# Designs tried in a protein design run: designed miniproteins, single chains, continued (2). Part 25

Each design is a single chain, and the fold is of that chain. pLDDT is the mean over its residues in the fold that is shown.

## One batch from the design tools (miniprotein)

Design m4848
Fold by ESMFold2-Fast:
Structure m4848 (fold): chain A 94 residues (1-94)
Amino acid sequence: EVEKKFEEYKRELEEKLREERERLRRGEISANEAALEVLKLAEELAKELEPLSKEYARELILLGVAYAIRLIGEEIDLRLVAEGTPEELALSKE
């Protein structure tokens, strides 16, 4: 039962990551702001799970931190795209 709630909350965090990543790519939000939004949601969801399972609550927080790091990494990738040609960057992935 708590596992089902964890899966639902994990999906909510994944959706939040997708939304914030898209906003970051559009230049509508900074990586720091996007990261804080994901962390805030992770904390809210973790607080709901903590009375049921401290282990799952901790996992949600760690997942939120990992997603925040990914959003900060996206900012670096966006800078590289702005400075380089798309063809050259695509070739470098080979």
Scores: mean pLDDT 75

Design m4849
Fold by ESMFold2-Fast:
Structure m4849 (fold): chain A 101 residues (1-101)
Amino acid sequence: KEEALKLFREGSELLTENKLEEALESYKKALEIYQALGDKEGEAKVLEGIGRVYLVQDKLEEALKSYQKALEIYQALGNKEEAANTQERIDNLKAGIEKKK
């Protein structure tokens, strides 16, 4: 868990520095550790981070998939606030895609 949290934090810092590929790699490593540990909340938070990296890269379909996976986990956990926030992000992303057609 400690290593996964460190990798998640590094991913977030790299994202703010616009080091998108390095951020994605750190998040993916954190995701693997949280999945191995069965830490569903950690898994969902990392999937949101991955979605944000793809959003910054204008990879809207990949961003949508990552946010949808995070939403499924938050819903399964009964984490209503995080689920609602993730759903709003998905809805806004879909609206943005429609405007770009």
Scores: mean pLDDT 83

Design m4850
Fold by ESMFold2-Fast:
Structure m4850 (fold): chain A 89 residues (1-89)
Amino acid sequence: SDAELRRNAELAREHALRLGRQRIAALQQRLGMSQAQVDQGLALAEQAARDMARGIYEEGVSLEQALEAAERTVGSVALKVEHQVLLEK
């Protein structure tokens, strides 16, 4: 149903945001990120989660696939944030 597809997309978005915050906090501790770098990383995580959730809804994937997409999205964001922080040093 449309309601189920929206719920899967929202659960994937929430999952990606929760994991993204955890990964950025870990990067902040490990790399000594400034508050500005943390804020930028969180903004990137929010945008990536939103874009991913839109794709999940449009493609009508299962909850399992949606959560897997969320985890892949978090990994990509974390790698991008780490790369950008290292380039700014």
Scores: mean pLDDT 89

Design m4851
Fold by ESMFold2-Fast:
Structure m4851 (fold): chain A 82 residues (1-82)
Amino acid sequence: SSREKLLEELREDIELAKELYEEYKDLLSEKEQKQILENIEEAEKVLEDENASNREIILASASVGVNILHIVVLKKVAEKEA
């Protein structure tokens, strides 16, 4: 079903965000760490919510995707500054 596919994509995005956060958290400011963890927690709430619409699931994946991109950009900056 479309819902099962969206939930699987959200789960995968959350897992990737958590892995990237744990590996690269030292590149993040305290404020950025807090914001990313809060965004992951909100995405997990959507994943666990049986009443979440397909739109809400898509938006949660998009929000986590922005955090993934932010960490990847900071990693590239750190690599160039080294």
Scores: mean pLDDT 87

Design m4852
Fold by ESMFold2-Fast:
Structure m4852 (fold): chain A 68 residues (1-68)
Amino acid sequence: SDKKLGEIERLLGAGDYEGALELAEELAEKEPDSDEGIHALGVAAWAAKRLGDEEKAKEYLEKMKKAI
């Protein structure tokens, strides 16, 4: 939901990349074909990269590209 995206953005703003990644992963899994779920895949990739997980970031980016 838009509210869930707002929570993810709040966590990112607070520097809580682990929390943002967890919520983004949940949203992408539950709503994979929605605009929100596709956006969440991009956020998950970004957060994973900030956490130093380059492989996970790449996986989410590829999933996002396939969903578009």
Scores: mean pLDDT 80

Design m4853
Fold by ESMFold2-Fast:
Structure m4853 (fold): chain A 97 residues (1-97)
Amino acid sequence: SILAELLDTLSDVLSEEQKQLILAGKLEELDPETQAIAKGLLKHAEGIEAFEKKDYETAAKKFDEAYRLLAPILGETHRLLIGPETLSALSLMKLTL
């Protein structure tokens, strides 16, 4: 799944146990910071699905929401922050074409 692939990119931030809890939807068993990361990744996954369906308006919105949730927490993992930002920009460009 898209969510599982995104979680694999966070092996330096998230433990395998935390990844399994997120995949199981057990966000309440996570600390507040990890819950925010999980919510951000869910929005990112929703954005990718919308982008693949050519729903660029929804994709841009979801990528912006993901960036806002992830940026305050994952400042040290710059590569993950570029992903949502870039995909949001691409989604907006496709809406103008």
Scores: mean pLDDT 75

Design m4854
Fold by ESMFold2-Fast:
Structure m4854 (fold): chain A 110 residues (1-110)
Amino acid sequence: MEKVRELVEKAQEAIDNGDIETAKKYIDELAKLVGEDNPIVLSLKGKLYEAEGNTEEAKKYFTKAAEINYQRAVELQNPLLLKESAETFEYAGDTEKAQEARDLAREFGL
C-alpha cells in the first residue's frame, strides 16, 4: 500500500529529526489505515517512546511487534520475517528471543 509506506517514511523522518509531535500525527494516521495492533504501528510507537527517553514503554511496544511478526513468520515459514522479528527483539533488549528467531530463520533456509 503506497500510503502506508509514505506514512511510515514520514513518521520515521520525524522521529529521526526529533519532531515528536509530527511523528505522533503520522503514526495516528497510519494506525487508522492498518490498525493499532499492526506490527508496523507498534514498532514506530516503540521508536517514538525511545526518542522521548521512555525506554521501558519502547521495549514493551518492540516486544509486542516482534512477537506478532515471529508468530506470523512461523505460520508462513518465512525466514525474512523471522529475521525482521529478531531485529525488533534486539531493539526490545530481548537477546534470547532474537537469537531464537535467527536460529529458526536458518532452519527455514537463511
Scores: mean pLDDT 84

Design m4855
Fold by ESMFold2-Fast:
Structure m4855 (fold): chain A 62 residues (1-62)
Amino acid sequence: SSMKEKQAQDLLDQAKSAQKTVDTKVAELEKQGKLDAAKKVQDAGQKYVDQLNQQAQQIKNS
């Protein structure tokens, strides 16, 4: 349904915004030489983005 498609798209848009935030924070930490902190932010952020994308797929499959 169009409603399910909109809900899935809203989650995909959230995932895209979250990815941009993660990429920005990782780049800032890397510029500061904080490579371990950058990796932790990237790993945690990627898991969150993956969860949003998985939720979008579940809605599409419902």
Scores: mean pLDDT 87

Design m4856
Fold by ESMFold2-Fast:
Structure m4856 (fold): chain A 87 residues (1-87)
Amino acid sequence: SELDEFVEEELKRLEKKAREWLKSQGFSEEEIEKILKEVREKVLEWYERNREKFEALVKAGKYEELRTLLDNQVAWEVAKLAEEKKK
């Protein structure tokens, strides 16, 4: 679907940004891949729970609002897992 394609492309963009940030925080490539896998799984679960809302946003042409929600959710999950892995 158009929504699923948009979400996948945004997740690819956000994963690239998250990877560079995690490298700057001193994580190894193995640690980064584990974090990004967990982030992707958690974000996709969140997305499926909110699918009706996101379909409504796409139908209304509110792609920037959807992008902001995805950006915020990915950033939150990345920051949370990065902090947990430092302990």
Scores: mean pLDDT 86

Design m4857
Fold by ESMFold2-Fast:
Structure m4857 (fold): chain A 65 residues (1-65)
Amino acid sequence: SGTTDTETAKRQKEIVEAIKSGSLSEEELKEMIREFEKEVQGEELSDKAVDNAIENIKKVIKEEE
């Protein structure tokens, strides 16, 4: 089962909120991102790609503060 544009936006928002709140461990956050990308692409991301995604989200959050 694939994700729709609406589901994709919802999952992205959940990831951003998890980073903002700090409620998830680093492992849980990485797992959330891997599961999201696996659902969208059907393939697991490398550690480097996951780390880049987290850093990009953190940058966006900091620019909004």
Scores: mean pLDDT 72

Design m4858
Fold by ESMFold2-Fast:
Structure m4858 (fold): chain A 72 residues (1-72)
Amino acid sequence: SVMELTKLKFRLIAVVTQLELALKNKIPLSPAEVALAQEVIQEALDAAKKYNDETLKKRAEEAQKLLQEALA
């Protein structure tokens, strides 16, 4: 639904914000935080493909890139 998609978009924004702050301040992510970020990113990528939402796709890809940088 549109409401569930909107909730997912807000969850993804929260993940991106956490990852950006962690990278900027060199704060290590816990395994639980990494797992939650991976789940939200995957849900967002799947939803972007299903709904052909290019904005959501770009945000999810940005989050994936930030997570990869945080794990390096």
Scores: mean pLDDT 86

Design m4859
Fold by ESMFold2-Fast:
Structure m4859 (fold): chain A 63 residues (1-63)
Amino acid sequence: MKEQEVERLRREAERYEAGAKADDNEIKTKNLTPEQKKQLETRRNALRDMAEEYRKKAEEIES
């Protein structure tokens, strides 16, 4: 298995997941306008999708 490639993909997934969590926390803790909240939700969802895609890619290489 290509450990270096798997580690890189997992680190990318972790980075996207951290970004999504930051956006989720901002939605929950800050007094945002409806427009700001919608924009953060859209970005959060996109970041989660990217994180999941990178995790699946790492699993395929490791399997």
Scores: mean pLDDT 81

Design m4860
Fold by ESMFold2-Fast:
Structure m4860 (fold): chain A 107 residues (1-107)
Amino acid sequence: MKILIIVATASNGELNRIRAEDAAEYLRSLGHEVELRIVDLGSDEASEEEIEAAAEEAVEAAERFKPDLVLVIGTPGAGSRVARLAAEKLRERGIPTVLHDEEGTTE
């Protein structure tokens, strides 16, 4: 199937990036088509407008790739906010989405 992995990060996201790249490579080895998108805010002091723009970037990536499933990973802080907003927007569009938020749990 087509799987899009989105990692939303503002700081200290390297471990999540590495894990996402490893997961993407593993899923490809099982015969899935996988795209990885890193959405990097560069700061946990991101404005609401920057968070909204980052979430829209994630949605646009999904619209281009047309995945069967989206995995959204948010790092603590602004990354988590982007991930939650992106997951909400993707679900509203009828795209199956799994959210893993390090300030919460996988849902």
Scores: mean pLDDT 78

Design m4861
Fold by ESMFold2-Fast:
Structure m4861 (fold): chain A 82 residues (1-82)
Amino acid sequence: SEKEKKEIEKIKKELLEYIDKLVEEVGKHPAVVKFKEEAIKNIDDLIKKLKEAGLSPEEMLKEAKELLEIGFEEVEELVKEK
């Protein structure tokens, strides 16, 4: 439906802005750049999987943000000095 399409587009936009926020805090690092590129590339598939799981738009946004945060924690560990 038109409403569903608009809600998905809003989720995608907010997730893209959230990815930018996460990477901006850490700055320029190869692992951060790779995370951003992979997250953007996979965002449509992530939204599709969450929708197929029967989540509401609000639940999709929350779950997607939590998954992005978990993935970014691994990136932050890679940026830390040994």
Scores: mean pLDDT 80

Design m4862
Fold by ESMFold2-Fast:
Formats: structure tokens, sequence, C-alpha cells
Structure m4862 (fold): chain A 95 residues (1-95)
């Protein structure tokens, strides 16, 4: 559930000393949820095709993008989701 991801993010931000607003927590949680759902669908599709899940990072990224498009997300929305996730990763790395 989105609320569980929000609580985990709030706790992580507090423990790492990263100042996030409630709106930023929600935005990051939604991006993580969407990206995670796309990754799970991609992995399930690959298992059905008998494809090795030890794909390169580039193949994984392309697979996730394909699934996000199939879920109805636009190129602009996909880019925004990636930017939100990468921003969170950078904040964690800098903490």
Amino acid sequence: MLKEIEEELRKAAEELGIPLSEEEIREIAEAIKIYGEAMDKMVEEWKKEGKDPNASKEEIEKGIEKVLKEMGYSEEEIKRIREIIERWKRLVAAA
C-alpha cells in the first residue's frame, strides 16, 4: 500500500537527516510504487518467456519503460518518475 511506502520513506529520511516535506514523501512514494509494479510485471513477463532474469542494467531499464508504456504512462510521465527516483537515490547517497 502507498501509505506503507510513505511511512518507510519518512523513517529513512528522519534516520538519514534528509529534510523532506509531506508532499515530497508522497511524490517519491508514488514513483517508487509505480516503478516497482512495472519491474514486477517485467520480471513476470520474462519468466513466462523463459528469459534469463540476469539481464544487464540497460535491458532492465528498457523493460521497465516498455511496461510503463503498456500501463498507459507517457514518455514525459516515465521521465518524471525516473527523475524522482534518481533524486531520492542521490539524497540517500549524500546522507
Scores: mean pLDDT 78

Design m4863
Fold by ESMFold2-Fast:
Structure m4863 (fold): chain A 96 residues (1-96)
Amino acid sequence: MTEEELEEDLERARKELEKVPTFSASEEFLEEAREIAERTIAELLARGDPEMAERARRVGEAIIEAIEEAIKENPAEPSEAYKAARKKLEEERARA
């Protein structure tokens, strides 16, 4: 690996880490998931397919619960994600 190639990869990784979503972005994703679920259920009901609408409701609830639990257990904090990736970067530098 050339020194220049390594510096470019490290700079790219650094920029990607700065794009890590905040807690507010995770909440936005949860709201989007709720809207998609509600829209899908409404469309299925409008089509006269109550069995499929019931299935979509159950699947939607499970997805929303999983997202809520993920946010609660591990909210995506930029500082935590930045620290984790910086540690990985330092380990890779120590191996070079």
Scores: mean pLDDT 60

Design m4864
Fold by ESMFold2-Fast:
Structure m4864 (fold): chain A 71 residues (1-71)
Amino acid sequence: MSPEEQAALAVAAARALVEEIRANPDASDREIAVRLTAAQIHAIAAAISGAEEEARRLIEEARRAAEAALA
């Protein structure tokens, strides 16, 4: 698997988790925290594989989605 392929898969995984946070705003604080943490881990993996700008945006989106769900 190339770094570009690894970045694409990590981005897709992070995006799916951000969408799951947005789709389930009534989830428990623990569930939201787990999804946020997983999204950030995948985004960091994407950054390491070269998708730094997209990873930065995904981390911000995940954080905002979690903040909205926890409010």
Scores: mean pLDDT 84

Design m4865
Fold by ESMFold2-Fast:
Structure m4865 (fold): chain A 75 residues (1-75)
Amino acid sequence: SVEDYLRELAKTPLLKQVLPFLADYAEEHPEIAADRELLEKVVQKVEEFLKKNPNVTYEELKRIIDEAIEEYRKE
């Protein structure tokens, strides 16, 4: 379930800090929340970005999420 997935993400301090933003984004974009594979790809891209850029802005986060979604749709 989505709830189980979010619980697992909360165990990672790096991802925990962006969970509220990801949850809000998923609520604004229900098609993303409904596509588990897409959601997992978005989270992977965000985690990779945060490992290199821990002090990310919300605008940068939105850009990374949009890029991950676009890449997924092109595949």
Scores: mean pLDDT 74

Design m4866
Fold by ESMFold2-Fast:
Structure m4866 (fold): chain A 90 residues (1-90)
Amino acid sequence: TEEALKELLELEEEMRKRMEEAKDEPREEREKLLEELWRERARLLERLGGERVLAVAELAGDRSGEGSARYGDLEVATRREDGRVVFTVR
């Protein structure tokens, strides 16, 4: 839906902004923040349901096309597992 796509785009913009603001924080704190933000994103995508989850993420310009997205020195790897999208922070 239009509302769900808007929420996803707003969340992704907020994630980038908050990670940039936290760039001078200790790595451990930045990892915790990134994990929290990606859990929020995962909940939103789950609410969109099924195959639409990935379609909406792609429409929102999900840059993890090769299984990862970078936020400074932190990386979020995404993958499909049992028909779900899962992520890891490293």
Scores: mean pLDDT 63

Design m4867
Fold by ESMFold2-Fast:
Structure m4867 (fold): chain A 67 residues (1-67)
Amino acid sequence: GKGEEAAMKAANIAAEVLLEARRKDPDAEVTQTLIVKGNVIEGTITVGDTKVEVKVDLAEGKAEVKI
C-alpha cells in the first residue's frame, strides 16, 4: 500500500547514507533508537558522525528522512 511504498523509499535512502558512512569509517560506532507512537514510527541511526532520522506515518502513507 501507499504507507509501505513510503516506508520502503525512506529505508532505501537511509540505507544508502548509512552504508556510505560505514564505507568511509568501517570502525565507526553504530547506535540506533526506535520510538513507536500509534501509527507513527520514528527511528534514529548514527554511524560515526553521520546521523539519519526517519519518520514514517503508516496511517497517512508518508515518510520523512532527515540527514
Scores: mean pLDDT 79

Design m4868
Fold by ESMFold2-Fast:
Structure m4868 (fold): chain A 97 residues (1-97)
Amino acid sequence: MSEEELRREVVAALGLMTIAIIKRAAENDPELKKEMEPVWPLLDEAATALANGDFERAAELLRKVAEEISKSGSPTAKEFADILRKVAELLEEEAAR
């Protein structure tokens, strides 16, 4: 139990840190910020889901964000989409344990 709980806390922290880094990058880039505005509420909801241990919901939301921003012409937005997809896969794997 304690070892599984620690693993879940680490995975949740990685997800939250990834969201925070992406948000900070967007705030420092006006073009990225404009592209991220429509999905910002989904990132906030994903962070809440992670904080509550709802990895399945968090993964679903992060995949939706990745799908939307990957339509962007921005190389940085596409890189963020790839990172978010990998984080969603990690969350889905943990939810399936």
Scores: mean pLDDT 82

Design m4869
Fold by ESMFold2-Fast:
Structure m4869 (fold): chain A 75 residues (1-75)
Amino acid sequence: MEKFEELLKKLKELQKKHPLESTEENRKLAKEIGKLAKEAYEKDPELYEEMLKKLRELVEEFGELAFKKVLELKK
């Protein structure tokens, strides 16, 4: 779980610095996140559900960040 949360934090920081960009770093992080989720799905279903919850929370934060930036551009 800790490594998964660290990867989510890195992805969040990249999105704050480079909003809406699909960089090579973003793709690498997404691949590692997917690998950890797949391993959890096979070995620990409870951990997998917790990972999905964290991922949903991150998606909500990304949506809020994008919406906030759009509002900041409207002056």
Scores: mean pLDDT 70

Design m4870
Fold by ESMFold2-Fast:
Structure m4870 (fold): chain A 113 residues (1-113)
Amino acid sequence: HKTSPLELMNNALATISRRQQEALSKVSEAEQQAIDKDAALQRPALLRHYMAVIEQYRPDLSERERGELADLLTSILLNGEKAVKAFKITHEDQSTIEDVENITRRAANAGIM
């Protein structure tokens, strides 16, 4: 049974997005805005980076498929970062932070391998 990288990454995005919503709901509006602004500023550079990485490791994919995969990976990484930042503000258990980081890392590995 082969789980496609795209399917695995879509599942990771759904999980990470739920964690992000949970984490951000527990911090102040000012903290939420700061986290969202930081992520938005990082997005264009991170997307360009993953476009180049995916082109190198997945030349079998079309340009459109590589673009979709890079956008998906960028969204997983930024949403994961937002969740981790918010959980650190609320002093959430280290195991919860490590779970988010592990899901993000596994999705990145699946996207480029």
Scores: mean pLDDT 81

Design m4871
Fold by ESMFold2-Fast:
Structure m4871 (fold): chain A 103 residues (1-103)
Amino acid sequence: MTFEEIEQQLLELSNSFLVNDLDNLSEEELEEFIRKLGEIVDQLSEFKDLPLSPSTQNALQAAYHKLEVIANHPSLSEELREMARELAEKVRELLESQNISLL
């Protein structure tokens, strides 16, 4: 898979997921989203010398905020919340490596 294909997968995943309210998603669907996002983040991190597109940076920032909402959601399992926290930290590290601030 090319770097551009990975960025495109992130944009499609992020856009699709951001349209859905947490109350409309099962814990299984949230876990699958976190796993898929984690795979994409790990793949992007392997391309250390390539700059992220502005659209990809924006998608990662949006994903970061959604992961923080999941991590702090009291009705979700502690395991799922921990997975969201760990992935949010990876997303933050990836964005910080690009000199991008999270808001």
Scores: mean pLDDT 76

Design m4872
Fold by ESMFold2-Fast:
Structure m4872 (fold): chain A 95 residues (1-95)
Amino acid sequence: SVLEVVEKAIKKIEELLKKNPDNEGLQTALEEMKKVRDMILKGSPMSDVFDKLGEGIMKVEMMMLRSTNQTHRNDTTQALKELDKVQLAIDDELK
């Protein structure tokens, strides 16, 4: 289910954040994924969840691009890959 993909993404981001808790890109990725999870749990339309996730991905990407710390950029890029997997899962549900 989409929710299972979201929960897996949250766990991976939390694991990355434990290594570097000051990584603002990872903090933002976790916050945006929790918002997506809350929307799914509240029964929001999947089209609205998809739009919200798209906004979240853009925000995390901007945070990654603004970072001067290579480790932070690399870890945030891994988080973005997890967000992309969630986006694909939602897209499959909408078809």
Scores: mean pLDDT 87

Design m4873
Fold by ESMFold2-Fast:
Structure m4873 (fold): chain A 84 residues (1-84)
Amino acid sequence: SDATVEAVRRQVEGLVARAEALYAQLQRDPNDRRALLELEIELGMVRIILGVSKVMNDEESAAVAEEAARRIEALLARARELMR
């Protein structure tokens, strides 16, 4: 349903925004292991939403969550490069 897809969009956009804020935090302090852990948690949450959407055969919500997961995975990869 449109309402379900919009709810998923809002949830994953919030998770991406949090991930971007955590990445910015890690750029300021590359030793912030808590921020890295929180970034990993944001990715885990998007992956759960993606998995649920796939099980429910909601292809539209799955596509939205998959794009969000890709974006957070890219941020996490960059964050790991910053850490010493």
Scores: mean pLDDT 88

Design m4874
Fold by ESMFold2-Fast:
Structure m4874 (fold): chain A 94 residues (1-94)
Amino acid sequence: MASESLKEELKKFLESKGIKLEEETIEKIAEIAEEYALEQVYNPKPPEEAIEELAKRLKEELKDKGIEDEVIRLIAEYFVSKTAMAAYYNYVAP
């Protein structure tokens, strides 16, 4: 289950880019992103590969929602950047 704070952060990020998605879609995206972030902690990948994998997962899970590819990639870039920063602080400045 996705945290309320992650859903709110995603919603604000998308609104800042002029993108409006349904609450149910935002919740599902946040859930997928949290699952991916946990996988990255155990099996970290280079940012470019992480973005491609998360974008592919989001596209497959949200194929019936009609979200544009550029929006999916923007979301993947946002979450990968957020996850990379968290990993950096845990391993470089514990």
Scores: mean pLDDT 73

Design m4875
Fold by ESMFold2-Fast:
Structure m4875 (fold): chain A 78 residues (1-78)
Amino acid sequence: MKEIIEIDQYFTEDGRILVKIRRYAETEEGIKLVSEETWIQTPAEVRELVRKLQAEGYKIVMSKTDKEGVQHIVLEKD
């Protein structure tokens, strides 16, 4: 069963990042949003989160900054 995590990073003043984390799971009905969380974090805290997810078996499948300056990371686990 496939699990997907999307991490969207919005840069704010003072070097803090508004982080939106969406978790999706593959079900018999398709891929569904399981949870959505919003945090204020530092770049170091975001890097630590990504490392922990990779240790849990998630792989980075996309890393991109859009034209609005939002950084998108998508991770998947089998």
Scores: mean pLDDT 82

Design m4876
Fold by ESMFold2-Fast:
Structure m4876 (fold): chain A 74 residues (1-74)
Amino acid sequence: SPLEEEIERLLEEYQRLYGELSPEARAALDREVGALLDRRVAEHPDTADTPEFSRELMREFVALARRVVAAQRA
């Protein structure tokens, strides 16, 4: 499905960005991703198991990873 294909593309981008990070930057990203996941699940408990929820989460994870990569390069 187009939605599943988008989630897979976002996951591949997240993994690519994660691979560019130092161990310290990965630890920082892991904390931010975990906190975001907890917040989004608490805000949307009835939709947390939907592909649409997963797609929006993956978009936010990629955005966080891009910020951490940018901070590491600065």
Scores: mean pLDDT 88

Design m4877
Fold by ESMFold2-Fast:
Structure m4877 (fold): chain A 80 residues (1-80)
Amino acid sequence: SEKLKKAIENLEKDIADAEKTVAEHQSRLEQAQAEYERTGTPEAKRRLAREGIILGFHQAVLDATRGLLEELKKKLEEEE
C-alpha cells in the first residue's frame, strides 16, 4: 500500500524530530540536576522537577510514535 508506505515515511520523520526534542530536554534536565546538586536551593529543586516532567512528556510522545511506526510496519509486512 502506497498510503501505508507514505505514512511510515512521515512517522520516521516525526520520530527524528521527536528524538531531537528529547535530546534537547535531556540536556536541560542534566543542567537542572547539576544546578540543584551545586546550590540545593528551592528554585533549583523546582526547575529540576519541572524539567523532569517536561522530558517525561516528550519521551512518552516519542515512545507512542515509535509504537505506531512498529504497528504500521507490521501491517505493511502482512500486505507483503
Scores: mean pLDDT 89

Design m4878
Fold by ESMFold2-Fast:
Structure m4878 (fold): chain A 90 residues (1-90)
Amino acid sequence: SRADLEAELRERMDALHEKVAALERLAAQINASKELRQRVVLLGAEVGVHAMHVYILIRTDASVEELLRARDRLDQLDAELDAVEAELRA
């Protein structure tokens, strides 16, 4: 349902914010390169922009198709965070 999709998007955005915070802490603890730290910060900013977009879509009763596209972007951001985590742990 639409309500289930909205709940999923909110929960997954919260999880992405927690993941960004964890990666920022990891990067600091391991004294990661300036380039890797900048990449984590920039990706965190992209997550923040997408969280605002999801909020707007929910608040403006956007179509299910628009919510599904927002979920696709969320999947992409999660994959990018996983890639950066792999580089930090290498």
Scores: mean pLDDT 89

Design m4879
Fold by ESMFold2-Fast:
Parts: sequence; structure tokens; C-alpha cells
Structure m4879 (fold): chain A 88 residues (1-88)
Amino acid sequence: MLEEEKRRLEEVAKRLTELIKKAKEEGNEEAVKAALEGVGKAQAKAREIVEASGLEEPSEETLLEVVRLLVEEAEKTVKEVEELLKKA
């Protein structure tokens, strides 16, 4: 369900935002860089899926695929940032 996946994305985005704030407060430049690069990768992949659909308006199935991808990429980025913060 698209609404449920959107809520997951919002929750993961909130968690990532808190981690970025912590990384900045601790001066962990590597963690901040990893977070920003992760966001950029997720946006690029999402754009590729939408473009590949060839539709003027993305279908609900295409939107669901995009949101799921964004959640997966955001969760991977959160894990990477958390690992970098623990090593510091």
C-alpha cells in the first residue's frame, strides 16, 4: 500500500535527519558526506525508474516501486552513517 510505504519513508528520513545532525555536532565529516552521497544516489535511482516507465503520469505501481527504493536506500544510508559514528 502506497500510504504505508510513504510513512516508512517519512520515518526513515526523520531518523537520517537526526543522524546527520548528530554527525555535524560531533564534527564527523565522513558521516555527513556518506549521508549526502546516499541521498543523491537514491534520488538518481528514483529518477531512472520514473523515466524508464515512459508514462506521462507514473502509475501507482511505479510510485510504489520508487517509494520502496527510496526507503531501501535511506535505510542503507542510515546503517552506513551509524557505523561511521560508532567508529569515531
Scores: mean pLDDT 78

Design m4880
Fold by ESMFold2-Fast:
Structure m4880 (fold): chain A 74 residues (1-74)
Amino acid sequence: MKEKKAEELKKEGDKALAQGKNEEALELYRKAVEIAPKSKAAIDALFQMGAVYEQQGKREKALAYYKEAQKILE
């Protein structure tokens, strides 16, 4: 199912992020959102993308991803 694949991609992204592979993590998170855009995995991936951009000092970009995750929760 699409949701299971999105969860696997999100977990792969988390692993990449833990290893400091920020660009690889962002790409995996984007794929999770693309496969199942309204899933819990997509919500979690969007929050993690926001956190990565915040860590890079890109606050406006981080806020955009946080707001996108919040819209799915509604």
Scores: mean pLDDT 84

Design m4881
Fold by ESMFold2-Fast:
Structure m4881 (fold): chain A 101 residues (1-101)
Amino acid sequence: SIMDEIDKLLEEAGKLARELADQIEDPRKATIFLALTAADLSGVYLYVKAKNYDEALKLVDQAIETYRELARKYGLDEDLVERLIGVYEQIKALIQQAKNA
C-alpha cells in the first residue's frame, strides 16, 4: 500500500540522517541535526497517519529546505544530503498520490 511505502521511506530517511550525523565532528551541530531530523520524520509520520496530507506536504518541503541550508552551514557530504532529499521527494510524491486518491 501507499502507507507501507511511506513508512519504508521514512525508515530509510532516518538511517541516512543518522549516517550524516555520524560525520558531524561538532557534537552541538550533530545534536541540532538529529533533533531537526527526528522532529521532521515524526511530524510527517503523524500527519500522514491522521490523513492531514496538506500539513505533511508543507513539513516535507520545509525539511528539504532545512537540509539544504544545514548542508551548506555544516559542510555535509553532498551525495548523502542529495540521497536524503531524494527520499523526502519520494515521500512527497506518495503523499500527493494518497491525497488525490
Scores: mean pLDDT 86

